# Designs tried in a protein design run: designed miniproteins, single chains, continued (5). Part 51

Each design is a single chain, and the fold is of that chain. pLDDT is the mean over its residues in the fold that is shown.

## One batch from the design tools (miniprotein)

Design m17749
Fold by ESMFold2-Fast:
Structure m17749 (fold): chain A 95 residues (1-95)
Amino acid sequence: MKEELDKLLEELEKLEKELLELEKEYEENKEDKEKVEELQKKIRELMDKIGEIKKKIAELIKKAEKEDPEKAKELLKYIKEKEEEIIEKLKKLAE
């Protein structure tokens, strides 16, 4: 169970890194409206994948909560912090 959760967290981090790369491309192409639109679409698609991973993590946390509720709370906090980082990065892209 913990091994599976760690793998999902690693996958989430990988997707976050891909999101940051798209953010950099967005910054470099801000003057090109067509490229900006394409990059925004790719970012949204990546955000959907991140959402799917978060749902899988939530299901595993519910199972882990029966075995170790304190660790489950710590993992939820970690996930929320990562989610806030993603939101903040995307907010900067919108500016």
Scores: mean pLDDT 75

Design m17750
Fold by ESMFold2-Fast:
Structure m17750 (fold): chain A 82 residues (1-82)
Amino acid sequence: MKEWAEESKPVYEEFLKAVDAGEEALRRLLDKHGVPEEIKEQALEDVKVMRENADDPVVVVASRLRLIGLLDEWEIERRKAE
């Protein structure tokens, strides 16, 4: 877990930068890393919620944490599948 977090830090930082750059940048990054369409759609919805609620820091933080959790869960499942 801690080792995975350290190894995945550059990937998470890249995803967070893409989120800040916009929906299209995140979509391209998710495609580059081979993230499944279902997870990609959920991630893009979280970005949309952040954009539509940019003036509400609680909603933005909650959506960002949900996005991070979604990506973490995907990587855990991917590791289990080997």
Scores: mean pLDDT 67

Design m17751
Fold by ESMFold2-Fast:
Structure m17751 (fold): chain A 62 residues (1-62)
Amino acid sequence: SIKDKVIKYLIDTFGISKPIAQQSVDDAINFLKSFGMDITYDRVYPIAVTFARINVKYQSAL
């Protein structure tokens, strides 16, 4: 699935932990759905990277 491909990309490319990668992809998909946008790899990937950066910072602040 698109979700699994993006999760693997975040883990392999940025060394992000699986739970943070999963959360970031879910955040990206929900963002796209909230604006009525189609779920594609090219749309999910850059948004998931942005959410991953936010989620890593948020987890380190707690």
Scores: mean pLDDT 81

Design m17752
Fold by ESMFold2-Fast:
Structure m17752 (fold): chain A 110 residues (1-110)
Amino acid sequence: RRVVVPTREAVERIREVIREALEEGVTDPREIVKRVMEVAEEYERENGVELDPLALGMEIVRALLELRELSEEEVLEIIDELARLRGMSETARASLVRYARRLLRERLES
C-alpha cells in the first residue's frame, strides 16, 4: 500500500469521530483513540492507502487538544496508546511527544 500523510478528508473524518465520541459522553482519551483508529483503518481500506503513523498521530493530538482541555499526563497516555496501536518507532514516538509539548506550550501562551 502507498504510505500517505492524512488528506483533508481523512482529517475531517477523524475530527468528526472525536466530536461524536465527546457528544456521546466518552471522556476516556484511550476510548477516543480506539474509535479514531477504527475510522482511520476503514479509510485506509476504502482508499487502498496506509496513513503515515507519525502524521496521523499529529492530526489526532491536534484535534484532541482543540476539542478538549487535556493535561500533559493525558496527552502522553494518548501518545503511548497511538504508538502501541500503530507500531510506531521510538523515533516517531519521540517526535510526536515533542509536537504535543509544543502545542501545549502554545496553549498556555494563549
Scores: mean pLDDT 80

Design m17753
Fold by ESMFold2-Fast:
Structure m17753 (fold): chain A 73 residues (1-73)
Amino acid sequence: MKATVTLTVAGDGVPVEFEDGSTARLGIGSRKDAQKLIQLGVKEGAVLEVEILDEKHAEVYADGKKIGVFPIL
């Protein structure tokens, strides 16, 4: 499923909007991890590929690269 980053990483999460118009935050754990994600291209306006693994976790890809598995907030 495609998700668009609605804000550059803020606090403990990455705000995203899914293709159906629903919104969530992908939990990143820390501000240091946030900076790493920005370097990998996770910034405002970026389109991510998101695979929902369960009610609380998603696997995230940017530009065909696996970024990681993140909590859904």
Scores: mean pLDDT 74

Design m17754
Fold by ESMFold2-Fast:
Structure m17754 (fold): chain A 94 residues (1-94)
Amino acid sequence: MLEEAKELARRILEDKELMFQRIDEAQANNPAISQASVDAMKAVVESGRVDEILALAEPTLRQLTKEGKVTEENIEQVVLGAIAALAARLQAEA
């Protein structure tokens, strides 16, 4: 259900160490991800903008619930995508 997906996403976001690890793993798997993007994503995690990240994640979380694909791995990927999107928005506004 969407509520369960949102709660799982919130718990994942509260684990800053896990989020930093996943960001570092994403860069290791895709060297095209710049250090500036990594730094911006980590800054978003440290900023505590959980509600903004969840708002960006919600359309994709809704899609996952409709498709029956609510897994911890899929929610982690959605959360990372939302963090990257917010980081890119903040960089464009700076």
Scores: mean pLDDT 81

Design m17755
Fold by ESMFold2-Fast:
Structure m17755 (fold): chain A 119 residues (1-119)
Amino acid sequence: SLEERIKRAREFLEKLTSDSPEGKELRAQLRETVKAAVAGDEAGLTAIVNLLRSLAGLPEPTDEQVEAVRAALKEHAERLLDPNATPEDIVEFLRDLARAMGAEPLARVADEYLEKLKK
C-alpha cells in the first residue's frame, strides 16, 4: 500500500541519518555504491536505481529513468561524498535523485523529513 511505502521510506531515512552502527554502515555502503556508479560501474547505477524504485514502489525502471538518475548522480554526488556531509545533505541527495527519476512521493517524504531535521 502507499501508506506502507511511505512508512518504509521514512524508516529508511531515519536509519540512514542515525548515529547507530547500522546507520553508519548504511551511509558507508551508499557512498561506495555512488562512487562506483559515478566512475561508470553499471552495477552501482543499477543498485541506486533499484533502491529508489523499491522505496517509491515503482515498477521496472525505464531507460529514461536510469539515464535521469545517472545525470543526477553526476550533478549531486559531491554533496554525498563530502566527508563533512550532514544528515541534511544526505537526505537532499536522495530527494534530488528521487525527483530526477520521477519518484515524486519519495521526494515529498524526503522534503518532509528535511523539515523535521531542521527543527
Scores: mean pLDDT 82

Design m17756
Fold by ESMFold2-Fast:
Structure m17756 (fold): chain A 80 residues (1-80)
Amino acid sequence: LTPDQKKLAETLREVLEMLKKGASPEEIREFVEKRAAEEEDENLKENLLAAMEEILKLYEEDREKAIEWVELQIKYIEEQ
């Protein structure tokens, strides 16, 4: 795994734990935006923000769908 893939996967794991604990969409947004702001790599920033948008979209419909999507993304990243 590249350093960027590791950072993306670690951020997604933190988001997954937040989702399981019932964190609000706003808390998830703030968390990911802070992580993205700390990154100097533009591609990683874009990937973090894109993942956040998809997670929040799924969460508005069904939190469980957001959880399943995040778990799938982590597996996909780690299997590459």
Scores: mean pLDDT 82

Design m17757
Fold by ESMFold2-Fast:
Structure m17757 (fold): chain A 90 residues (1-90)
Amino acid sequence: SKEIEELWNSLPEELRRKLQLIFYEHARNNTSPEETAQRIVDAIEEYAAKNPEIAEEVISKAKELLRLMSEHDPIPEHREIAKLALELLE
């Protein structure tokens, strides 16, 4: 989805690279959806804590990205991970 791509590209590069690594490790090591979701949330919260001036904007964009992924990602397991991560960010 173009909207998912645009939201992804609007995230800070440091956070994007960390999220990419988490999904890569999920695919390679068969980490559970729950563990992967927790790692995603931890990465977002850690970035927000270190960058308080943009924390609200980054969290808002990440939540919207996770919502769109939970509804529209072509991989069912990615939709589950995104849904679990969104629930943990509440």
Scores: mean pLDDT 87

Design m17758
Fold by ESMFold2-Fast:
Structure m17758 (fold): chain A 60 residues (1-60)
Amino acid sequence: SEEEQRIRRAEEVFRRAEELGEQEIARIAQTGTPEQAEQVRALVQEGLALYRERLDAIKA
């Protein structure tokens, strides 16, 4: 179904966002301060958690 395809694409977007988030955190850890890396990690984790919550709500 179209809904199943949309969910599959959303899951792919989530996995890609996790990868890009980890890459960005690693980049900032090398080029910035430890405090900046921690702040970005917190923001990335919060964003991913909100996306996951919304995706799971759609699937329920």
Scores: mean pLDDT 84

Design m17759
Fold by ESMFold2-Fast:
Structure m17759 (fold): chain A 104 residues (1-104)
Amino acid sequence: SRALTSVENAIEDEDLQKLGGHLLFLHEAGQDDVLEKAVVYAIETEAPLSLVLDLAIYVLVRGSKKTKVNVKKAVMDYLKTLPTEERESAEKELTPYLKAAGLL
């Protein structure tokens, strides 16, 4: 979709301002499946870990219950592929958002 392409381009360009605007629009439009796809795209294209975590946090705060569950699974599976130090740091950052989402 055009919306997904706009998000993918913002991820590739690391344009956080445009990315934030697109994510807010998608949330308000009820396009939660596109939010999940954005997280998966960032993981598959080897985007910076910080960007993957920022996207995951956005979804854990604003996404639907189903999308939050799917994004938790995708991110936790991804973190298992990372070195222990990076994994532990990322899990610690996600923990308060996972608790707030009722997913811990």
Scores: mean pLDDT 79

Design m17760
Fold by ESMFold2-Fast:
Structure m17760 (fold): chain A 93 residues (1-93)
Amino acid sequence: RAVEVLRQAGERASRAVPKELQPEVREATREAIEMARRSGVEGGGVVAGRKLSELSKKLKEMGDEEGAKAMDEVSDELSKGLDDVLAQQKKEK
């Protein structure tokens, strides 16, 4: 489920960025999923959050305020989604 949440966040981010940044979003999504697989949900979440913050900063520097806002919204949605996954894992023991 964590991998699914990360993929959905990557898809949303990709749709909100200029075409030139779509390869960076794809690579960031791959890195976050790989970290989640190796280090668990928290590791994947940390990588994804950092990459979304970097993309938001780049978009603001480019003057794309709407794209930057979308990155912040995707980051908030991802954080909630990963928290739900962690809560479910604790119930499953």
Scores: mean pLDDT 78

Design m17761
Fold by ESMFold2-Fast:
Structure m17761 (fold): chain A 87 residues (1-87)
Amino acid sequence: SDEDLEAFQKKLSELSKQMIEAIENNDLEKFKELLDELKEYVLNSTLPESDKRFWAGLTLHELIEYAKEKNNEEAKEIAEEVLKELK
């Protein structure tokens, strides 16, 4: 439903904001914990696989680009690994 999709998008946005903060603080442990939470949330969601892959993929691509801009190579590599696992 549209309501379920909106809830999914909101959760991804909230996790993304926390992950951006972890990148800014160079807190790789927190970043990994948040990525694991994102991965589990996506896998446990009952939304269509196409919607899950699209929105999770978009979120992860934005995090990868942000990590690149901040020269955080480790955060970039971790996010790329999770992106590959969700495909």
Scores: mean pLDDT 87

Design m17762
Fold by ESMFold2-Fast:
Structure m17762 (fold): chain A 72 residues (1-72)
Amino acid sequence: SLEEELKKELIELGVPEEIAEEVASGAVKGTPLEDIRLWLDMLVKSGRLTEEQAEKAVELAEKALKELEEKK
């Protein structure tokens, strides 16, 4: 599934599994990209995630959201 593929890609980029699962689930449920970005930015500020990991996660979430939108 798209969710499983996103989770795998995020983990391979060094994103912690818990965060990867939340991003993948949020993206396939149609959570607004801005909400995903805001959440990831808060994790970076708290030291739970690097800026690079957050940027990669946003990029993959955006790709998934665009794929879902094109099927409408």
Scores: mean pLDDT 79

Design m17763
Fold by ESMFold2-Fast:
Order: structure tokens, then sequence, then C-alpha cells
Structure m17763 (fold): chain A 77 residues (1-77)
């Protein structure tokens, strides 16, 4: 079962609003499974939007979870 908040956050990543996308990524990183986090990070990086790459770098700087950090680093490579 996927939490409703994670599904809503994944949809919100398609928003034109940078702040909405940042909040959505934080929700996925906090509540999502490893598979959901990995898929979301790869999808976001594949869009090659400068704002999203900056959101990923900011998330990497703030995370204290080494597993999440590794997934973000892989997505940015």
Amino acid sequence: SVPAEVLEAQEALLSGDRETRRAALETVLRLGSRAQVSATLRFLASLERPDDLEILREALARTTDPEVAALIEEALA
C-alpha cells in the first residue's frame, strides 16, 4: 500500500511551481519506499530542469540518511 501523501507528492512533482516540487520531493524522500525514492529521483533528473537539479542538490546537502544521499548522487550522475 502506497501512502496517499506519496502519490499526491509524485503528482505534485509535475507542477510548474518550484516550491511545490521541492515540498513534493521532501515528502517522497521522507515517506516513500526505496523503490519509490529511486524511481522519483531518476524521473526528476531525466527531465533536466535546472530548478529540479538544484532541488536535488539542496536535498543532498540536507539529508542525514546515507541511503537517500547515495540515491540522489546516482540520480545526479
Scores: mean pLDDT 80

Design m17764
Fold by ESMFold2-Fast:
Structure m17764 (fold): chain A 75 residues (1-75)
Amino acid sequence: MTLEEILRDPEVQELLSEFDKAIKNNDKEKALEVVRKILERYGDNEEFLDWLEHWAELNKNKEVLEFIRKYREER
């Protein structure tokens, strides 16, 4: 599965939307829960993980970025 196919997946789009809502509501626990669900499904795709780190950096969410990096190191 390519990065573009993952990003066009309606389930991925929904999870990213849920994340944006959690961030706007200052719900850090919900934001991390959504990221965990994404990683459980697509965590074996290196191109997607690179994209996800970049996306977290753009949203200036250091806690999510650290969570993704720790996930990658523990693999």
Scores: mean pLDDT 76

Design m17765
Fold by ESMFold2-Fast:
Structure m17765 (fold): chain A 78 residues (1-78)
Amino acid sequence: MKFLAEGEEAIPLVKAGDYVEVVDENGNILARGQVTVKPEEIEGNKVKVLLLDDPSVTGPVEAEILGVDEKGIVYVRL
């Protein structure tokens, strides 16, 4: 996987409604979601995401930004 920006350098590229992929330590996709917060509301490298493919999770969860790719997909760890 090749990121356009990683960690804190990715924060300015993250927008509310952006597509999110939750990944494990090996880069496997565990879940998909959307960013729910504005860039100004991001504390450190932590963002709030709404999981779209896990109906057991109600409301947004906090996740750590790993990076953003050339397509604008935000990669996070829970």
Scores: mean pLDDT 74

Design m17766
Fold by ESMFold2-Fast:
Structure m17766 (fold): chain A 68 residues (1-68)
Amino acid sequence: MEEEKEFERVRKALEALVAQTPVGTELPDVDTLANLLGVSKEIAEKAVDYLEKEGKIKRENGKWVVTK
């Protein structure tokens, strides 16, 4: 339950960050994002995966890049 609430909070924070970030910008790696957001790597990875499925970011050469 708390993990799911944390995921939703992190997802919304990342969506807001991505919306304000220029297309083509590389995001920090998942470990760095987890540390910055104060969550586990697993939760950060879930949030990033969700954004990829929504078409807001894509994977290029092992890095996450903003697309929308």
Scores: mean pLDDT 77

Design m17767
Fold by ESMFold2-Fast:
Parts: structure tokens; C-alpha cells; sequence
Structure m17767 (fold): chain A 81 residues (1-81)
């Protein structure tokens, strides 16, 4: 839907801002992972990026998790456009 697309764009822009500032928001990273899987649950690339983001969270590598979560949202967005 248009609302899902706008939410995807908004969250992606927020993650890009956090990455540029070097200030990872773990809650936003988790929301990004959730949204990417809701939009593209069966897409192999999205699932792989989400897995990498979750592993980075487990290791406390929040900047790395942010990068993978952003890539997962961008891939999900690409599939909708």
C-alpha cells in the first residue's frame, strides 16, 4: 500500500541519518528488520540481510546491524517499485 511504501521510505531515511551520525538506534534497527520481513518475507536477499543484521545485534555490533538493516529495507523498497 501507499502507507507501507511511505513508512519504508521514512524508516530508511531515519536509518541513513543515524548511520551518518554514527549513532545507531537499536529499537529502529529492530523495527527495520521487522518491516523488511513483513514486506518481503520470501525474498532470499532480504532474509540473508536480516540474518546478518540479527547476528550483528547479538555481537553488539550496532553500526554493522544498522548497515544490514538499511540494506534490507532498500532491497524491500526495490521489490515494491
Amino acid sequence: SKQTLLTLIGLTLRLIGDLLDGKPDVELIREAIKLALEVAPDNEKVRELVKKAEEAIKKGNYIEALRYARQALLEALRLLT
Scores: mean pLDDT 83

Design m17768
Fold by ESMFold2-Fast:
Structure m17768 (fold): chain A 59 residues (1-59)
Amino acid sequence: GHPLSEEERERGARSLRRALLAGGASEDQANTGAKRVLEAETEREAMAAAHAALTEAGV
């Protein structure tokens, strides 16, 4: 995939964190998921990190 901008990573991380918390995930799970998205270099990596975090949290 294409490289992500810092703004795109931050927006993705915030959206994922909100989704995880709304779905009943712990703050630790939400923070871990957000961090993985913030550290992603590509859209593919960010999507994989988000999917893994949601799956692990049972959301």
Scores: mean pLDDT 80

Design m17769
Fold by ESMFold2-Fast:
Structure m17769 (fold): chain A 81 residues (1-81)
Amino acid sequence: MEARRAEVRRHLARAREALAAGDVEAALHHLAHALRTLSGSDTPPERIAAVLRTRAAAAGEPLRDFAERLLAGLEARLAGL
């Protein structure tokens, strides 16, 4: 499980850097990779990112705010592991 935690940590760090740089698309890509690893899913990260973008739009939520909230939630989950 250490390898999975390390992979998630790397993607969350990159998502944080991307959001700080204003690159919401790069942040969403890294969040999709983190989610895939945490869930043990075989779904391609690109497909997960597309689903996340659709969910944000359906909720009427700005994609940046959605990504920031998702990042915080995943960081909390990782810290609790």
Scores: mean pLDDT 82

Design m17770
Fold by ESMFold2-Fast:
Structure m17770 (fold): chain A 88 residues (1-88)
Amino acid sequence: AAEVAAKALIDAAARVLEVARAVGAAEVAACAEKAIELAKEGTLEGVDAALADLAAGRAAARAAGLAEVAAACDEAIAVVERARAAAE
């Protein structure tokens, strides 16, 4: 359950990291990297903390006008929230 949600987050955050690095969005890339580290703990608490970091990355992308990066963050958050709900 928690491990499945954590894996979904790692996979989703890795996609955000790839998009952020491609456009040079260093702040968003840092948020995605931190989210991956938190998710590797395999706990629901770690997943919830990592979701907060992905949300921070989304806010940074929106503030910078990086619509593609912000959209990637939105999709990643939605995927993880669905996996998190299914874990209960």
Scores: mean pLDDT 82

Design m17771
Fold by ESMFold2-Fast:
Structure m17771 (fold): chain A 73 residues (1-73)
Amino acid sequence: SDAEVEEVGARIRALLEEDAENEELQLEALLLSFRMQATRSPKEVVRETLRRIIEERPELRDVAEEILEELEA
């Protein structure tokens, strides 16, 4: 449901915002929030963001893969 996708989106934002000193991750979390509000396909935005995290952020990969599996279940 849309509510479930919004909850997953909030969880991803919280994950990216965990390191308050990492400005790049803080910006990525902010951009995800804007993209989810502007899109007609929030689930696709969340899925694309998780795939990018898995590819580009080895330190977050395991957590991002778990969230992606929950989204696809």
Scores: mean pLDDT 72

Design m17772
Fold by ESMFold2-Fast:
Structure m17772 (fold): chain A 60 residues (1-60)
Amino acid sequence: MEVTVEFGDTVENIAKKLGIDPDKVKVNGVNLNPDEPFGSSGRARAAGISPGSKVKVEVL
């Protein structure tokens, strides 16, 4: 599924909105720490995840 990321969003926030377990989520094909904001994650930046972008959410 596809979701727009807002400033300060985390995997946990997005997963909760979608009704998914945050520990079982990949965003743009990468497994990120659930409580880490996308803007502070080097892995998120490498995967093209930034505030205001649309990202693909996959359930593990």
Scores: mean pLDDT 73

Design m17773
Fold by ESMFold2-Fast:
Structure m17773 (fold): chain A 66 residues (1-66)
Amino acid sequence: HMEELYRRGYEKGREIARLEKENPQLAKDLESQVRKEIEDLANKDPEAALAFVRGYREGRKKAEEE
């Protein structure tokens, strides 16, 4: 479901953005994992990948504003 994928992306985006300040290396590792997940998802279901990416971007933006 698109709503679930958006929320998953949102939560990962927030987590990674917060980690960038505390543990940059871990944040890079998690971002690499997220990138692979997005690529895999895009090959399987492009609409699902777009929902996840939208969530991820919004999650990062919100954490950066905090």
Scores: mean pLDDT 82

Design m17774
Fold by ESMFold2-Fast:
Structure m17774 (fold): chain A 75 residues (1-75)
Amino acid sequence: KKVYENKAKLYEKLADFYEKLAEEAQSRGDTKRASLAYQKAADYYNKAAEFYHKAGDTEKANIYRQRAEEYRKKA
């Protein structure tokens, strides 16, 4: 359980990083870089959701799946 939770947190931090990168790129009008960063954020939120599910944290798994879907649409 703890190992999966730690992996989920790692992917969550990576997703947060790319989310901020995408917002910064978007604010500069760099649409291509923003789209790529949103795709990366979506991928990492999806991985975080997978590992939260394996850890038995269904609530967090659902939250991060929703975020992955949101950022996939922004890409």
Scores: mean pLDDT 84

Design m17775
Fold by ESMFold2-Fast:
Structure m17775 (fold): chain A 99 residues (1-99)
Amino acid sequence: SPAAQAQAEIDSMEAVVEAMEELDRESNGKLSPMQKVQVQMNAIAIVTTAWLLAERRTLSPEQQKRLLEILDRVIEILRRQGLDTSNFEKAKEEIEKLL
């Protein structure tokens, strides 16, 4: 079902964010340049998936909340690593409008 597909995509995004959070914790804010590129690429992939899910307008209120929490967690990792969050914050605002 569309709901089951959306749930699988949200669960997949959450697993990626958990891996990013673990990498951030283990680095003590000292990610290598290559690890920073990997984190940024993962953030782009998560935001893109979140946007596509939001555009389908099939998410439950609980799924909407989890999606926004995932985006906040991604933005926080980027902020902690001193990476530019501006485009991700704008993307979150546009995604919120679709929910």
Scores: mean pLDDT 87

Design m17776
Fold by ESMFold2-Fast:
Structure m17776 (fold): chain A 97 residues (1-97)
Amino acid sequence: SLEEIIELLERTEKELIENIDNVEESQKLAERFLEELRRLGVPEEMLAQIERQFKLLIETAKKDVKQAQKLIKAMRDNLIAELLSRAKYSREEINKL
């Protein structure tokens, strides 16, 4: 469900911020998050977007941990906004029937 996906994202954000200076742990967290999202039925298009965000995040962390932490927060906010937008459009389409 949308609520489960948001809860997972918030939990992953917290863990990732705490471990972003550790590349191996960040990669493990990213892989686990993507696997859990796939089990929850998140579309492959969205999973590909999230994977690209994680690759950018890990690359940024190798150069600047502080910038990586800022990017984690931005990624979380953008993903929540996209999920809410998709849910809102689905409800509006039902209301047009």
Scores: mean pLDDT 76

Design m17777
Fold by ESMFold2-Fast:
Structure m17777 (fold): chain A 87 residues (1-87)
Amino acid sequence: MEKLKQEVLEKLKEISELMEKINDAIKAGDIESALKLLDELKKKLDDLLAFLDQMQKQFPDDPFWTKLKQAVEGAIKLTDELKEKLK
């Protein structure tokens, strides 16, 4: 359990760092770089969502997995909306 939650926290840290880079690119007016970084973010979020779906099925009584999955699904929607806004 502890190791799996540690792996998720590391993935969330990578996502957070990527989001900072996206924000910096947008502020600099580098829309091409921002769009490439948003594609990378989407891939990482999709990978995390697949992992969380598997964990929720293995540990249905732990609300951590269900709540985090919902948060990641929300982040994916916001990422898609931001990509459309920047086009």
Scores: mean pLDDT 82

Design m17778
Fold by ESMFold2-Fast:
Structure m17778 (fold): chain A 71 residues (1-71)
Amino acid sequence: MEEQYQLLTEQLDGAARLAIAKGADPEEIDRLKREAIEQVRRLLEEGRFQEAVQVTSETIREMLRLGERAK
Protein backbone atom coordinates (compact mmCIF):
# COMPACT_ATOMS: atom_id res chain seq x y z
CA MET A 1 0.00 0.00 0.00
CA GLU A 2 2.55 2.64 1.09
CA GLU A 3 4.90 1.80 -1.82
CA GLN A 4 2.02 2.02 -4.32
CA TYR A 5 0.81 5.30 -2.77
CA GLN A 6 4.32 6.80 -3.00
CA LEU A 7 4.69 5.76 -6.67
CA LEU A 8 1.35 7.28 -7.70
CA THR A 9 1.82 10.51 -5.70
CA GLU A 10 5.35 10.95 -7.13
CA GLN A 11 3.90 10.69 -10.65
CA LEU A 12 1.24 13.30 -9.79
CA ASP A 13 3.90 15.61 -8.28
CA GLY A 14 6.09 15.31 -11.39
CA ALA A 15 3.21 16.09 -13.77
CA ALA A 16 2.07 19.01 -11.57
CA ARG A 17 5.56 20.57 -11.58
CA LEU A 18 5.84 20.16 -15.36
CA ALA A 19 2.38 21.69 -15.97
CA ILE A 20 3.16 24.70 -13.75
CA ALA A 21 6.55 25.14 -15.49
CA LYS A 22 4.66 25.26 -18.83
CA GLY A 23 2.41 28.06 -17.48
CA ALA A 24 -0.61 26.29 -15.97
CA ASP A 25 -2.40 28.00 -13.06
CA PRO A 26 -0.71 26.74 -9.84
CA GLU A 27 -4.00 26.95 -7.88
CA GLU A 28 -5.90 24.83 -10.43
CA ILE A 29 -3.06 22.28 -10.62
CA ASP A 30 -2.86 22.08 -6.81
CA ARG A 31 -6.63 21.48 -6.62
CA LEU A 32 -6.50 18.68 -9.23
CA LYS A 33 -3.49 17.04 -7.54
CA ARG A 34 -5.09 17.26 -4.07
CA GLU A 35 -8.39 15.76 -5.29
CA ALA A 36 -6.56 12.95 -7.12
CA ILE A 37 -4.37 12.15 -4.09
CA GLU A 38 -7.50 11.88 -1.87
CA GLN A 39 -9.18 9.53 -4.38
CA VAL A 40 -6.02 7.43 -4.79
CA ARG A 41 -5.67 7.07 -0.99
CA ARG A 42 -9.29 5.88 -0.64
CA LEU A 43 -9.04 3.48 -3.60
CA LEU A 44 -5.80 1.94 -2.27
CA GLU A 45 -7.35 1.55 1.21
CA GLU A 46 -10.16 -0.42 -0.51
CA GLY A 47 -7.66 -2.55 -2.50
CA ARG A 48 -8.77 -0.98 -5.80
CA PHE A 49 -5.28 -0.55 -7.27
CA GLN A 50 -6.24 -0.53 -10.97
CA GLU A 51 -8.78 2.25 -10.36
CA ALA A 52 -6.16 4.24 -8.39
CA VAL A 53 -3.81 3.94 -11.40
CA GLN A 54 -6.63 5.07 -13.73
CA VAL A 55 -7.39 8.17 -11.61
CA THR A 56 -3.66 9.01 -11.52
CA SER A 57 -3.32 8.63 -15.32
CA GLU A 58 -6.42 10.74 -16.06
CA THR A 59 -5.30 13.50 -13.66
CA ILE A 60 -1.79 13.57 -15.21
CA ARG A 61 -3.32 13.99 -18.69
CA GLU A 62 -5.56 16.83 -17.49
CA MET A 63 -2.71 18.67 -15.73
CA LEU A 64 -0.47 18.38 -18.80
CA ARG A 65 -3.34 19.54 -21.06
CA LEU A 66 -3.71 22.66 -18.88
CA GLY A 67 0.03 23.32 -19.30
CA GLU A 68 -0.33 23.08 -23.09
CA ARG A 69 -3.30 25.49 -23.10
CA ALA A 70 -1.29 28.13 -21.16
CA LYS A 71 0.89 28.76 -24.25
Scores: mean pLDDT 82

Design m17779
Fold by ESMFold2-Fast:
Structure m17779 (fold): chain A 55 residues (1-55)
Amino acid sequence: MKKSDITGSTENVVEDPLSKDGSYLDIGSYRTLLQAAKMEELKTLTPPTLEEVEA
């Protein structure tokens, strides 16, 4: 493989979290874990208020 467009398209950890493994293993647990990770990422995406960086 020279340049797979598979991993270069979205590059998000939520590509197929419970799609293949989580679905058979444990949908509830996998979804919760992925949701937690996504929430953490979303929080980091949201920049802190000026007060936080200035204080």
Scores: mean pLDDT 53

Design m17780
Fold by ESMFold2-Fast:
Structure m17780 (fold): chain A 113 residues (1-113)
Amino acid sequence: PTEAVTGSVTLEVEVDNKPGEKVKITVRVEAEALRGPVRIAASVQADKSSEISTATAEVRPGERATLELEVEVDYKPKVIVHVGVSATGDARVRVTVEAEGGKPQEAELELRR
């Protein structure tokens, strides 16, 4: 068995909204298995909420997968996005976080063997 290589991305997004105003946060994780299978685990949590949204995917060699997570947040939340990656070969992962009316934040992770 080939030993897995692991990596992670953590992004924090602060939302400046008014009391009673709900803002939708969308997280998109794009994974490409360049060589060997890739496992992705993604989570999104608002810092004032115990609720966590999670998604997982397994990507076969040479394939791509997209995970989307959405959370609605109330008054002035900080949103924490965590993406963990495990691969037995080369992989690329892009994480995009978008709040309604805001600029998207992006991070990339490359795993190499």
Scores: mean pLDDT 77

Design m17781
Fold by ESMFold2-Fast:
Structure m17781 (fold): chain A 61 residues (1-61)
Amino acid sequence: SMDQEKAAQMLRKAGLSNRRIGRILGVSPGTVSRYVSRGLPEEIDPLELKEYIEKTRKARE
């Protein structure tokens, strides 16, 4: 399943800044930086990533 660390890594590979990713996922840019420093995925699953982001948004709003 998609988790916050993997989502952050995928978003960074797609070219988003740590600050933007933090706002999308509801975490600090420092947390995003830590996730990204652990690695980036070989592949991005855009559909799984989109579903995770929408689920996270609905949970926060």
Scores: mean pLDDT 77

Design m17782
Fold by ESMFold2-Fast:
Structure m17782 (fold): chain A 58 residues (1-58)
Amino acid sequence: SSIERYARALVALFGERIATVSDAQIRDFLRKAAGVSVSDATIRRIKAEALRLLAELR
């Protein structure tokens, strides 16, 4: 899914810092790197999925 793809990109870019990265930083990344604009709810879902992926890698 697109959420999984963006979550994996966030893990690659921010690593463990995902826990402290702001929704605004995620929005900026998606706009500049992927050319997409998504709702605040979708940004939070992408961050939650990225945190889940990080937990699995630990």
Scores: mean pLDDT 81

Design m17783
Fold by ESMFold2-Fast:
Structure m17783 (fold): chain A 85 residues (1-85)
Amino acid sequence: MRERVERETEGAAWGAKAALEAFDRLESEIPEEYRGEILARAIGAGMAIGARAAAEHDEEEARELARRESERYVRELVEEARRRA
């Protein structure tokens, strides 16, 4: 249990970092009024994606999956925000 929780926590950090980095790159494409909302949603989703990846995969695969899926999710959030603007 402890080892799994520790692994999931590390994964959550990888996902959150990837989501934040993706947000930083795409921030200029997001209408200013939605930036706070998208940032919060991106970090939360990144944490969940990373934790799940770490639980289901070895470390190197989990890191890559956390990065790829978090970046993809942030892009989807940006597209959603652009449609609302």
Scores: mean pLDDT 83

